# Designs tried in a protein design run: designed miniproteins, single chains. Part 7

Each design is a single chain, and the fold is of that chain. pLDDT is the mean over its residues in the fold that is shown.

## One batch from the design tools (miniprotein)

Design m225
Fold by ESMFold2-Fast:
Structure m225 (fold): chain A 83 residues (1-83)
Amino acid sequence: SIEELKEKIKELEKKIEELELEIGILEGLIRIIRGILKLIGPDASLEKKIEEYEEEIKKLKEEIEKLKEEIEKLKKKIEELEK
């Protein structure tokens, strides 16, 4: 039903918000580490941690893109059913 599709969209939107929050936390951590590196100079372990967080952010952004595509497909399905 249209109601079930609308509920699914809300669930996906909530999941996107949770992933965006996780990205925000990781971006904050990268900023802190970059600040530390500016004060102490190069550190291979901290630089590796930045790379790990950047790769995690990339994966989270890819997941968000897929969820947004799913939402758009569901919205199109609702429009087809309302005609």
Scores: mean pLDDT 89

Design m226
Fold by ESMFold2-Fast:
Structure m226 (fold): chain A 70 residues (1-70)
Amino acid sequence: SATELMREGHKAFKEGKLEEAKKLYEEAIRLAKDHPRLRAAALEELAKVLEKMGKLEEAKKALEEARRLR
């Protein structure tokens, strides 16, 4: 489920596995396509990963999409 992928992504992020966390949150976003609030939450978590990776423009885009879904 998208919720399970978010939990796995959070664990990967806490372990410093940024590429794995990014992939898991991107998968959660795809599964949550019909659940705007869950998709927004996954995009917000993805933005934190992208910021940690120094991908500031990508993080900004993820946050803008999350804001539109709320």
Scores: mean pLDDT 85

Design m227
Fold by ESMFold2-Fast:
Structure m227 (fold): chain A 56 residues (1-56)
Amino acid sequence: MLVRALRDALGVDGSVIRAGDVLEVVRRYSDGTVEVRSLVTGARALVGESDLEPIP
């Protein structure tokens, strides 16, 4: 599933995901945390569901 970042986020490796970046959802957690992967950089991050916008 593809989503758009609504805010800048820090990747697990220290790389930056920028607001507006297209991300792939890797996993959803029951606490509202989502693991995402940047399609631009390959960076992975844990972000809140509220910081993501679904892409139709």
Scores: mean pLDDT 78

Design m228
Fold by ESMFold2-Fast:
Structure m228 (fold): chain A 103 residues (1-103)
Amino acid sequence: VTLTQPSSLSGAAGGTVTITATASQNVNNKVSWYRQKPGELPELLAENAKPAKGPSRYSASGSGTNYTLTISNLELSDAAVYYAAAQVPGGWVFGSGTTLTVY
């Protein structure tokens, strides 16, 4: 199983971006989203195709092979690498990561 993400994405501060992940096979909604900033620990944003915390600027959705993370009201601090991760039999599969630039 592989997760494919766009390598880069950009958005304006105050705007909205949607990051997509496509799985090579059905992963039954067992997809989590992480943010990694240089020098920081990875931060869990969403799990099982839903936000990890209550109402926030992050929205996650998806089923089967197609998953999305939507970030609204973009801030310059949202510039990071975003990873989709799928839980599969035998462990975890990570996407290649999407570098988000905010201008």
Scores: mean pLDDT 79

Design m230
Fold by ESMFold2-Fast:
Structure m230 (fold): chain A 63 residues (1-63)
Amino acid sequence: SAEVEEAIRLALAQDFASLPEALREALAPLFGKSVPEIRRLLEEAARDSRDVAELARRLAELV
């Protein structure tokens, strides 16, 4: 979805303040990781995600 694509773009640009709170919370443990590592986790979470809330839940499961 366009919403999920935009959220991933913002997260990879490290514009975390523009993200929905649930996704910011799911990303918080990842702030010390490299951009390629964050990208991999986001892409895995996005595979089965229809919206940003599902993306945040999936990402939290991956840690």
Scores: mean pLDDT 77

Design m231
Fold by ESMFold2-Fast:
Structure m231 (fold): chain A 115 residues (1-115)
Amino acid sequence: SVAEEMIEAMRELKEAVLNGDKEKVDQAIDRIAELAQKAGLTPEEVQRLRDALRKAIENARGKGELLGLLDTMIAVAEDGLKRNDPLEAARRILDVAEAFATGKPAGYAPPELLK
């Protein structure tokens, strides 16, 4: 399913980021964007997601903020799988990525993203 593939792609992104593998980070971001488009995001939302993910990773203030971003996105994708709603999950992932891209502090997660 798209939701299962999104969880896998996000786990791959997490591994690549923690290992400092820039080529694998870029590949994982592109894979997440492709899956988000398949889930139903518009081309504009897909481009926003790519840009937000790159910016959020670049602007992260240490390992804690990176883990907060990545673990929140994985949790949102897992919730999307449970609800069989990959489009809502993709939209929530975009929201999380954009929040972190704007320099939100580590641990940003609205209550609905933690359920």
Scores: mean pLDDT 79

Design m232
Fold by ESMFold2-Fast:
Structure m232 (fold): chain A 75 residues (1-75)
Amino acid sequence: MLEEALELAKKAAEAVKKYLEAVAAGDKEKAKEYEKKLEELQKELDELLEKLIKEGKEEEAMEALRAAYEGIKAA
């Protein structure tokens, strides 16, 4: 599960970068697609992080969550 959470966090960060590039290019359709993708990835991350916390792996869950949110907020 930790590996899955980290992969989703990485995908979310990459989607944020693509979203910003689409916005800068004025491509509103692609920007909306990446924004929707980010919402889906965030929901999957939330579920996996909750599972990690329940398993007592709070440190790993917090690291994965922080990576995902910092990627999104930095964008």
Scores: mean pLDDT 73

Design m233
Fold by ESMFold2-Fast:
Order: C-alpha cells, then sequence, then structure tokens
Structure m233 (fold): chain A 59 residues (1-59)
C-alpha cells in the first residue's frame, strides 16, 4: 500500500472519531461512505483533503 493510501486511511479514522465525539453521527456515516468511495477509486489526495476538512469542521 502506498504512503498516500496509509495517510488517507489514518486521517479518515481520525475524522470519524472527531465527528463521533462532536455528536455528529450522521456526518460521520457520510464521511465514512465518501472516503471509502474515494479510496476504492484510488483518489488518495481527495480522500486526504476530505478527511482534513471533516476534522476542521468537527472542531
Amino acid sequence: MSAAAIEAATLAAVALIALILAGQADAAAALDATVDALLAAGDYDAAIAFANDAIAAAQ
């Protein structure tokens, strides 16, 4: 697995935890679905950006 794929998966996990702790269960489910689709497509840069935006929004 590439470094970008590992980074995308790690940031997605952090974003999910942040949204759950913020009480945004619906947003967490939407993030999981979107990031999973981007990772499956091989669009790691978009997955990383989406996860980072979700972390910022959860704060």
Scores: mean pLDDT 76

Design m234
Fold by ESMFold2-Fast:
Order: C-alpha cells, then structure tokens, then sequence
Structure m234 (fold): chain A 70 residues (1-70)
C-alpha cells in the first residue's frame, strides 16, 4: 500500500529528526555550561525549527494513519 509505505517513511524521518534534536540539545547544554549565551540562543532557535518540522511530520503521520484505519 502506497499510504503504508509513506507512513513508514515518515516514521523514519521523525526518528532521524529526534536524533538530530538530541545531538543539538547536548551541544546546547555544553554552550550553557561554557557561558556562551549567543551560541546557546542559536542552538535553541535551531532546535525550535527542528521541533516544528517534527510536529508537522507527526501531524501528517496521524492523518495517514487515520486514512489507513478507515
């Protein structure tokens, strides 16, 4: 099923984004510990952008999952 394949691909993309966010959160913690406020703000903004993208993909995943269940 095309919808099932698209759903599995979205799950894979979401998992990759979660990994990227985690790595950036570790970098953010490092910047905060070093007192680099400018770097910390840049990392927070980048994390926020990736979190937004993750939420958009999760919303798309929910719609596809509902379509598959109907």
Amino acid sequence: SELKEELLKLIGEILRLIGEIFDLELELKRAEEEGDEERAKELEEKIKELEKKKEELLEKMKKLDEELKK
Scores: mean pLDDT 84

Design m235
Fold by ESMFold2-Fast:
Order: C-alpha cells, then sequence, then structure tokens
Structure m235 (fold): chain A 57 residues (1-57)
C-alpha cells in the first residue's frame, strides 16, 4: 500500500509539472490544459482513496 501511495504521488507530481508547462505556454490549447486539469483531479482522487485505505488499514 505504501508503495502504491508513493507511485501515485509521483504520477500527480508529473501531471502537475506538465500542467505548469502548459499554463506557461501561451500557444497551449485550452483543451490540453482542461485535460491535464481533469487528469490531476482524477489522480488526486485516487491518491485520496489510497490514503483513506491506509488510515483504515
Amino acid sequence: LQERVEEKEKEVARLMEELKKALADPNAPQAEIDELKARVREKERELQALYDELLAS
């Protein structure tokens, strides 16, 4: 479970980095930014579920 939390944290961090790059690019399509935001939210929800599972043990 700890290993899965760490992997998910890395996924979120990577998506956040991609989102920052897209936001910094004035030519980035809004659709790309929206998709990255949606993926970040999805992975954050997955990470929250793993935290809840870890706490419930």
Scores: mean pLDDT 79

Design m236
Fold by ESMFold2-Fast:
Structure m236 (fold): chain A 55 residues (1-55)
Amino acid sequence: MEEKEKILKEMEELADRLAQTDPVLAEIVRDKIEEAKKMSLETVKNVYEQIKKAA
């Protein structure tokens, strides 16, 4: 719902910023975002935390 959409948008913004310094990592993040769209809110939160640690 709204929380999931908010997190996905934040992940997309992070990927956009990463594209300027590490385009390979940015592509990995975008792939994770696409996968996360089909997952539960809790799974999306976990994916976002993993991405933040990698970035």
Scores: mean pLDDT 76

Design m237
Fold by ESMFold2-Fast:
Order: C-alpha cells, then structure tokens, then sequence
Structure m237 (fold): chain A 76 residues (1-76)
C-alpha cells in the first residue's frame, strides 16, 4: 500500500511545515499548508479504506478534519 503511506507521509511533512509557519507568525502560509495536509490525509484515508483498513482510514479522516478546522481558524 505504497500510495496510502506516501500520501500520509506527504501530509505529515506539510503539517510540520504548517507548524513552522505558524511559529513564525505566518498564519496565511500555515492555513494553506494545513489545508493541503488535510486534503492529502483525506486521499490517504480513501486508499486505506479501499484496502480494508477502516481503523486507519477513520484515524486519518479525523486528523484531516482537525487540520481543516485549524486552517479555518487561522484564515478568519
């Protein structure tokens, strides 16, 4: 399941970049990075769900929603 692992890994990298941007006061960049990470987590969730890994899929979907909420908070 290289695709799901790759997408989740890319999301983690973007989330780390978002946290760094936030620590530097760049709320706009942090929000953009969190939205990108959220999208990749949704894609990874779908891949894991298709493979029968529903627990992993649900966890990734929850993480995606959390990042989307954080991004929305920073954008407004």
Amino acid sequence: MDEGVRLAGQAADLNDQGKKALSQGDNQKAADLYFQASDLLDQASTVFDQSGHTDVSESLRQSSQELRQQGNKLKS
Scores: mean pLDDT 86

Design m238
Fold by ESMFold2-Fast:
Structure m238 (fold): chain A 60 residues (1-60)
Amino acid sequence: SMMEEARRLAEEAREAVRAGDVERASEYLNRLVDLVGEDHPLAREVGRLVQAARDAALTS
């Protein structure tokens, strides 16, 4: 189902963030947004995580 794929993409994005792979996390986020829309709560949650990871990388 669409929601099963959305949850998988969100989980992959979270794992990429944990691994420090912000580019890969951004790729999963883009696929998630394409699937559920940018205003979906799941897309917004993952978007915040990816943005926080980018901000952390820039301040180092």
Scores: mean pLDDT 84

Design m239
Fold by ESMFold2-Fast:
Structure m239 (fold): chain A 70 residues (1-70)
Amino acid sequence: SERDRLLQRAIQVQGQAVVQIQQNRDDPVKRQQAQQAYDYARQAVNMVLQGSPNGRVQRMIDQAQRILDS
């Protein structure tokens, strides 16, 4: 389902953020950006579980991904 796809994507982006936090341990700016992406992705996971509209979940995932791509 679309809901399952959104949940899987949010978890994937959350995992990517964790990797970037670990890779940037000595770069405070990049680590803070990765932490922010983690927080958005974690929030997206919670939004799926709480029944938030798919569009809001997708926007939260997109914000997290945009930060990671910066």
Scores: mean pLDDT 88

Design m240
Fold by ESMFold2-Fast:
Structure m240 (fold): chain A 65 residues (1-65)
Amino acid sequence: SKEEEIEEIEKRIEELEKEIEELEKELERAREAGDEERALELEIEIGVKQIELGVLKVVLEKLKK
């Protein structure tokens, strides 16, 4: 149902926000260590998850109509 889809999307949004927070902390550590290659990898991974998060938020708003 539409309600079940909304609930699943909200859960995935919460999971992504937590994953991004954890990766941002790892990115901070990589930058402090001067590990430019690891920092770039983490920035890309964060960026991909932020795109997914943005898409899910748009889908959620459409489902609420």
Scores: mean pLDDT 88

Design m242
Fold by ESMFold2-Fast:
Structure m242 (fold): chain A 65 residues (1-65)
Amino acid sequence: EEIEKLKKELDKLIEEIEKTTDPEKIKEIEEKALKLLQKLAELGMSDEEIRELALKLLNAAEKAL
């Protein structure tokens, strides 16, 4: 339940990055997303899933720039 909620919040942040052209805003959203990834890891999400979500976040930020 909690993991699903945080995954949805992370997806929303990634969507916000994809819609944003402001590098400063992208950095702010990345910081929020990284904190969510840390919480997901603490809740027991596998290293594999955390890695995949982190790569998705990084790819979204690169594509937005």
Scores: mean pLDDT 79

Design m243
Fold by ESMFold2-Fast:
Structure m243 (fold): chain A 92 residues (1-92)
Amino acid sequence: SEELRKEAEELLRRAEAEEDPERKARLLTEAAKVYGELGDYERAEELARQALEADPKNAEAYAVLASVYAAKGDYEKADEYLEKARALDPSL
């Protein structure tokens, strides 16, 4: 878990230095996925929301939110985010 946290922190440092909103959103989304793997759903949700603040069309960030809400048992909200993800990227 310490190695995964360091990986996420490194992704966050890269995101902070990134000037392109789409690339910043991708880095934040990757960090959110790592926190999801750690079971830290609160942090994963925060980072996915920050990714959407940088790029509101980041399909993968919506997919992360769907996974987080499903893990929390909120299946209605999970379905809503999954539909948003698929509307932007049908391959998800």
Scores: mean pLDDT 89

Design m244
Fold by ESMFold2-Fast:
Structure m244 (fold): chain A 67 residues (1-67)
Amino acid sequence: IDPVVKAVGLHEIEELRKEAEELRRKGIEEADKALQLLDQATVALENGDFETASKLVQEAKKLIEEA
């Protein structure tokens, strides 16, 4: 596992979590699904499954951007 790639991925997930949490506070239901996808992405990244993590991050990011 490349520690730099993992650290960058975790940082991106943290930033997206902050955005999704703000949307959740506004009552946007898509934010709950985005947070769930980010949780799954974090687990995948911790397990070294970068392909799954990347896909989940992209799906979460799309939900946040469309909200």
Scores: mean pLDDT 79

Design m245
Fold by ESMFold2-Fast:
Structure m245 (fold): chain A 68 residues (1-68)
Amino acid sequence: PKLIVPLEKFSEEDREKIKAAEKRFKEAREKLKAAETKEEVAKAIGDVLAAIGDIIDVELKQLKRIRG
């Protein structure tokens, strides 16, 4: 996933959350590439979207702080 807010503007806690979500995203992408069944594909897509959502949530929260 690509960050829209520079990493240095995040708190240490938020940076750790982003890194954890990036790791989950990479793992989910590998599962998606290895998926052989419709169930595996659906689960892997869900995991990818969840990881992207977590990153977007952190970025949106930070953008709100910057605007304030």
Scores: mean pLDDT 75

Design m246
Fold by ESMFold2-Fast:
Structure m246 (fold): chain A 58 residues (1-58)
Amino acid sequence: GELYRAVAPVPKTGPDELELRPGDVVELLEEVDDEYWLARNLKTGEVGRVPKSALERI
């Protein structure tokens, strides 16, 4: 999938959410809606929803 970098910290607020630190690289799995994407954190292997505004395309 397409690769993105976290430009902002994303806290884990629920079981379906993805926790990110700035600089973490994620793989886009699915565009859920206009605000949230389903992604995999390549460092942790965790999958969850993340706000697309926290991501920058590599």
Scores: mean pLDDT 82

Design m247
Fold by ESMFold2-Fast:
Parts: structure tokens; C-alpha cells; sequence
Structure m247 (fold): chain A 84 residues (1-84)
């Protein structure tokens, strides 16, 4: 699952990305987590995939709970097409 490897990023960065994704800033969550994973030693391709999968999972939960704004839903669909 997307959480595999994400634990290598700084815990504070992962927590911030989680909060951003839950509050509808899906793009900000993705960028923050991707940068943190690259800093932790992942190559950009691996970091992008891990960040995308993690943010997609969190955004999907937020969508199901009615937390995402309409703008957040559109951004989530770009990162996680299954939310379309």
C-alpha cells in the first residue's frame, strides 16, 4: 500500500501532508510529501508514485466523509482518477 516507504519521510512532513489532503489541499499535500521523500533518499520517480498513492488514499477518505471542497475534489481526481 502507499504507506510503504512514506515512513522514511520526516514524521512532521507526513503529518502536514495528511492534514492538507484531509482539508482539501490535495496538490499541496502531494508536493510536500514528494519533496520529503526525495529528501529521505527516494528517487523522484519513486517519490512521485509514493506521494501520489498516499495522498490519493487520504483524499479518497476525505471525499467519502464529505470533507473535500468542490475544488479539492477536482484536484483529487487528477491525482487519483478513481475519485472521478
Amino acid sequence: MAREGVEKAKPSKVAAAYLLAMTGDVEGAYELLKESLIEAGFDPEEAEKLARDYVAEVARRAYENGILTPEGVELAKKLAPELA
Scores: mean pLDDT 68

Design m248
Fold by ESMFold2-Fast:
Structure m248 (fold): chain A 65 residues (1-65)
Amino acid sequence: SAAELAEALERMRREAAGIPTEHARLVREALERGLSDKEIQLLLIERLRAGATEEELARALALIE
């Protein structure tokens, strides 16, 4: 569900300091750009729900830059 995805993304964000994953990196970089946690979660949830891969998330990050 969308709520489960949001919780998973939040967990990945917390693990970013110790375990650099592409998802954690994407969230960190978007936060540094001034996007809110909610905006980042909605973006990533939409991408993951659509079957996005790590590559697709990287393309999404490039689009919002």
Scores: mean pLDDT 59

Design m249
Fold by ESMFold2-Fast:
Structure m249 (fold): chain A 70 residues (1-70)
Amino acid sequence: MIDEAELDRAIADIYAAVLASQEKNPELRELIVDAARELADQGKPITEEAVRKAVAEKLGVESLEDHPAL
């Protein structure tokens, strides 16, 4: 399993990058956390690209850039 500290750092870095271009959105934070947890559970590397893809899939869009609320 991926280390909890590694997961927390990855989530913080990705969340900071997303927030740099967006207003505060607590639902987006929750989606990022859930996506990172799912990747960890699947044994996949937790990267910004992988998390963005997983969040986009949860929102039903091809990419986060195509989502009107993001």
Scores: mean pLDDT 65

Design m250
Fold by ESMFold2-Fast:
Structure m250 (fold): chain A 73 residues (1-73)
Amino acid sequence: SARAEAAARAAEAAARAAEKASQDGNPVLMKQYADLAQGYAAEAAAHGDEAAARRATEWSRRAGKFAQQGGGI
């Protein structure tokens, strides 16, 4: 679905932003973008598109790793 694909793309963008925040040494932004990626993964799943949901979940997982490396909360 177009909405699920948009959510998956948003999760990817959030994961890339989390990586950049990690490079910039900004733990607050790392966590915010990781949380956004998780929200987009849930949104993709809610649209019933399993392929988009899996891709969004993978991006969410990557974003979470950057947030964890930054410490914080």
Scores: mean pLDDT 80

Design m251
Fold by ESMFold2-Fast:
Structure m251 (fold): chain A 54 residues (1-54)
Amino acid sequence: DKEKKLKEARELVEEYLKYGVELSDEDIKDIAERTGVSESTVRRIYNELLKERK
């Protein structure tokens, strides 16, 4: 289920941001591999969450 994978990716990105950690390229790759979502999609989620926390 694509929606489930996107939700899991978003939750992992939010965990990193909760601890005040900026996502590196390696972190993005790790999240993508763990969730089955593309690196470009993880990066998009990360950028969207950064805008929402402004």
Scores: mean pLDDT 78

Design m252
Fold by ESMFold2-Fast:
Structure m252 (fold): chain A 57 residues (1-57)
Amino acid sequence: MKKEIEELRKKYPDSPEFKKRVELAEQLARDAEENRGKEFTPEEIEKLNKKYEEMKK
């Protein structure tokens, strides 16, 4: 995941949309590391989705 994100950043450095997506993906990667091995319930997924929606604003 991180390698693919860095490739996209290099390929489309002038895109503000990709910059925001990179930041969101880095947050997703951090949350995944902290919750490695944990199964998420649909309610937990919804809460995470709302958190990431707020990061996009």
Scores: mean pLDDT 68

Design m253
Fold by ESMFold2-Fast:
Structure m253 (fold): chain A 57 residues (1-57)
Amino acid sequence: MDKLLQELLKKAEELGDKEGIEAVKKAMEEKDIVSFIAGFLHVTGAEFDKELEEKKE
């Protein structure tokens, strides 16, 4: 879990996803599963959107 949270935090920082950064940090500090899920979905969505934009022909 902690390693995944650290990876999500790094991705959120790279994407400039402020909400994702806050959610992941909260999950790391409080071990709150809801915050973890919210952060995971937010960062994953932002990363996926960036990939789709860069993959555009």
Scores: mean pLDDT 68

Design m254
Fold by ESMFold2-Fast:
Structure m254 (fold): chain A 120 residues (1-120)
Amino acid sequence: MEEKLKKANQLFGKGVQALLDGKYEEAIEYFEKAIPLFEEVGDKRNLAYTYYYLGLAYLKLGKYEEAIKAFEKAIELAKEVGDKRLLHASLYYLSLAYEKLGKYEEAEKYRRQAEEALAA
């Protein structure tokens, strides 16, 4: 369990660094490798952040449907761990992904939910 958590944290860190360097495909590969390890150790908070950054990487590549799925997972986990800031950010970028697909009704709905997440 501890070795899996260490490896998951290393992969997550490499993914975040790749994302910051504009290496979006590499970031996705690192996050996809980190996800099952965080799931196995039950680290829901780092799992939530991993899905959030995975969503950002997909969004940057114009892979909006994949970004939506990743942000939906981040939202679910952010609610479970009570991370209002991550919930707000994930809902905001979910809204943006829907807007990029021309789904303006869904975009408006999730933008409103994002605003409500920090107000509570």
Scores: mean pLDDT 91

Design m255
Fold by ESMFold2-Fast:
Structure m255 (fold): chain A 74 residues (1-74)
Amino acid sequence: SLEEIIKKGEELIKKGEELIKKGKELIEKARNDESLPVEKQVGLVLLGVGYITEGEILIKRGERLIKEAEEKLK
């Protein structure tokens, strides 16, 4: 149903937001933890950027699903 598609879109947005939050936490840890070697800090930044990128993709997919389903419900 269209309502199930909206729910799936909302779940994708929530998962994307959680990934972005996790990615930002990893970047902040790398930036603020001066005890980490430089190569470890770089690794955390790259991992964090990956999480943010994946999260943004999931949010856009979820928003698109909701928009397309809402267009058909109206």
Scores: mean pLDDT 87

Design m256
Fold by ESMFold2-Fast:
Structure m256 (fold): chain A 88 residues (1-88)
Amino acid sequence: LDQIVIPNPELQAVLSKLGINEPSLTLREVVGGLVRLAEEQGLFDPEDPSVILLEGTELGKLFGVKRLDLRDIDGVVELVLKHATVVP
């Protein structure tokens, strides 16, 4: 999660709503931003606080998924990496 990534314009637009405007971020910072956005918008599943419900959201449209399971961190990372470039 210490890899530096450059979000694409669509992901950057989402992060900018949280005041995150840096052109490059660690994967940990991107995932943390998504968690904070879910907290602010009340998107966590009340039956499972490890799950973020994305159906009908801008993030759901961007990622093409209806939910994110934070216990599957590898799956979350793979999804983020479809919308970001890893810095060597």
Scores: mean pLDDT 78

Design m257
Fold by ESMFold2-Fast:
Structure m257 (fold): chain A 66 residues (1-66)
Amino acid sequence: SDTVRRQALLISESFRKGREKVEKGEMTPEEGAKWVAEESRRVAPDARVEIEETAEGPRVVVTFPR
């Protein structure tokens, strides 16, 4: 759907910006994941947003409604 496509693009931008902030040392990986999760919830309030702990650090997962 058009709405999901638009939300996915905005969330992708949030992931990119969050990664850049962490790479520049402006945020810890945990702070970056939290920021991306909060931005994703703002963009897609109907989506489920979770932070998963992995061996490589926290990972944000966004699941769109069916």
Scores: mean pLDDT 83

Design m259
Fold by ESMFold2-Fast:
Structure m259 (fold): chain A 71 residues (1-71)
Amino acid sequence: GSLLERLQELQARLGEVYRRASPEVLPTVVRAGTLLSQAQEAYSQGKLEEAEKLLRKAEELLRQAERQLRE
């Protein structure tokens, strides 16, 4: 999918993880949210390479949080 589609997907996943977050998972979720906000800003400014790097880092943090919540 497009970079915009990935951004929208990760924002939806962030919302789901945030609603389910335990106190121990919450700091990771908050950090992922900050990176997604920065990725969205970079994307809106046409900085596609910067947006991609930020999106990748946010995705890694969301994957960690999702794994902890599934255990």
Scores: mean pLDDT 84

Design m260
Fold by ESMFold2-Fast:
Structure m260 (fold): chain A 58 residues (1-58)
Amino acid sequence: SLEAAREVLGVLSTQDTETAKKAAKVIAKSNPEVAKELAKLAKEEGLDDVAKALEDAL
């Protein structure tokens, strides 16, 4: 859901850079479609660092 996606992005934005990159890679490996949608939503919400981590993991 959109609410669940926003919560995941919120958690990723509070993590340190190393942890966020590791989490993004796990998400991308488990479900690349979800990772792509999360990256798109992160860009729309101005979470550029999170969007880049997810895009780099894809």
Scores: mean pLDDT 81

Design m261
Fold by ESMFold2-Fast:
Structure m261 (fold): chain A 64 residues (1-64)
Amino acid sequence: SSMEKIEELEKKKKELEEEFKKEVEELRAKKEEMSPLDYVKELMRAVGDYTDGLLKIDREIKKL
């Protein structure tokens, strides 16, 4: 059913959020061993990947 698919996609969004949080924590742990510029570049990449994942899921929800 559409409701079951929406619940599955909402669960995937939550999984993406947890993956993003873990990636940010790993970057924070490496911050002292990186240049400020490299840290910002890796953080921007993590944000971009998370945002792209969310947009893909939102597009799937809108098609239901």
Scores: mean pLDDT 85

Design m262
Fold by ESMFold2-Fast:
Formats: C-alpha cells, structure tokens, sequence
Structure m262 (fold): chain A 66 residues (1-66)
C-alpha cells in the first residue's frame, strides 16, 4: 500500500540519520492510513520503532493523537 511504501522510506531515512525526511515520510504514511500505523504499533512489527531516533518516534505519536 501507499502507507506501507511511505513507512519503509521513512525507516530508511531514519537509518541514514536524515531526520527531516524520516519525519516527512512517516507523517505522510500516518495521514494516508493511520489505522495501518496503529496496527504496526500493536503488532509484531512494533519492534521496528525501537530502532528509530527518539525525535522521530515522538512525532509519530503526536500525529496519531490527531
């Protein structure tokens, strides 16, 4: 899905220490499909977020609260 593609791009940007692009892609993924991102947080892929910078994780939670 579009949200999955954007999420994967966001993770790659975060691994490359490009926090601006990481936030952009991850926030867009949430806007496209917030339920998909919530399922990731509750499911077996939740551990992926543990590898992200704290600032990126905080932005994800802020956007999901909207």
Amino acid sequence: SKAEELFEKGLEAARNKDLEKAKEYLLEAIRVDPEFIRKILEGPLAGILGGLPKEVVEEIYKELKK
Scores: mean pLDDT 76

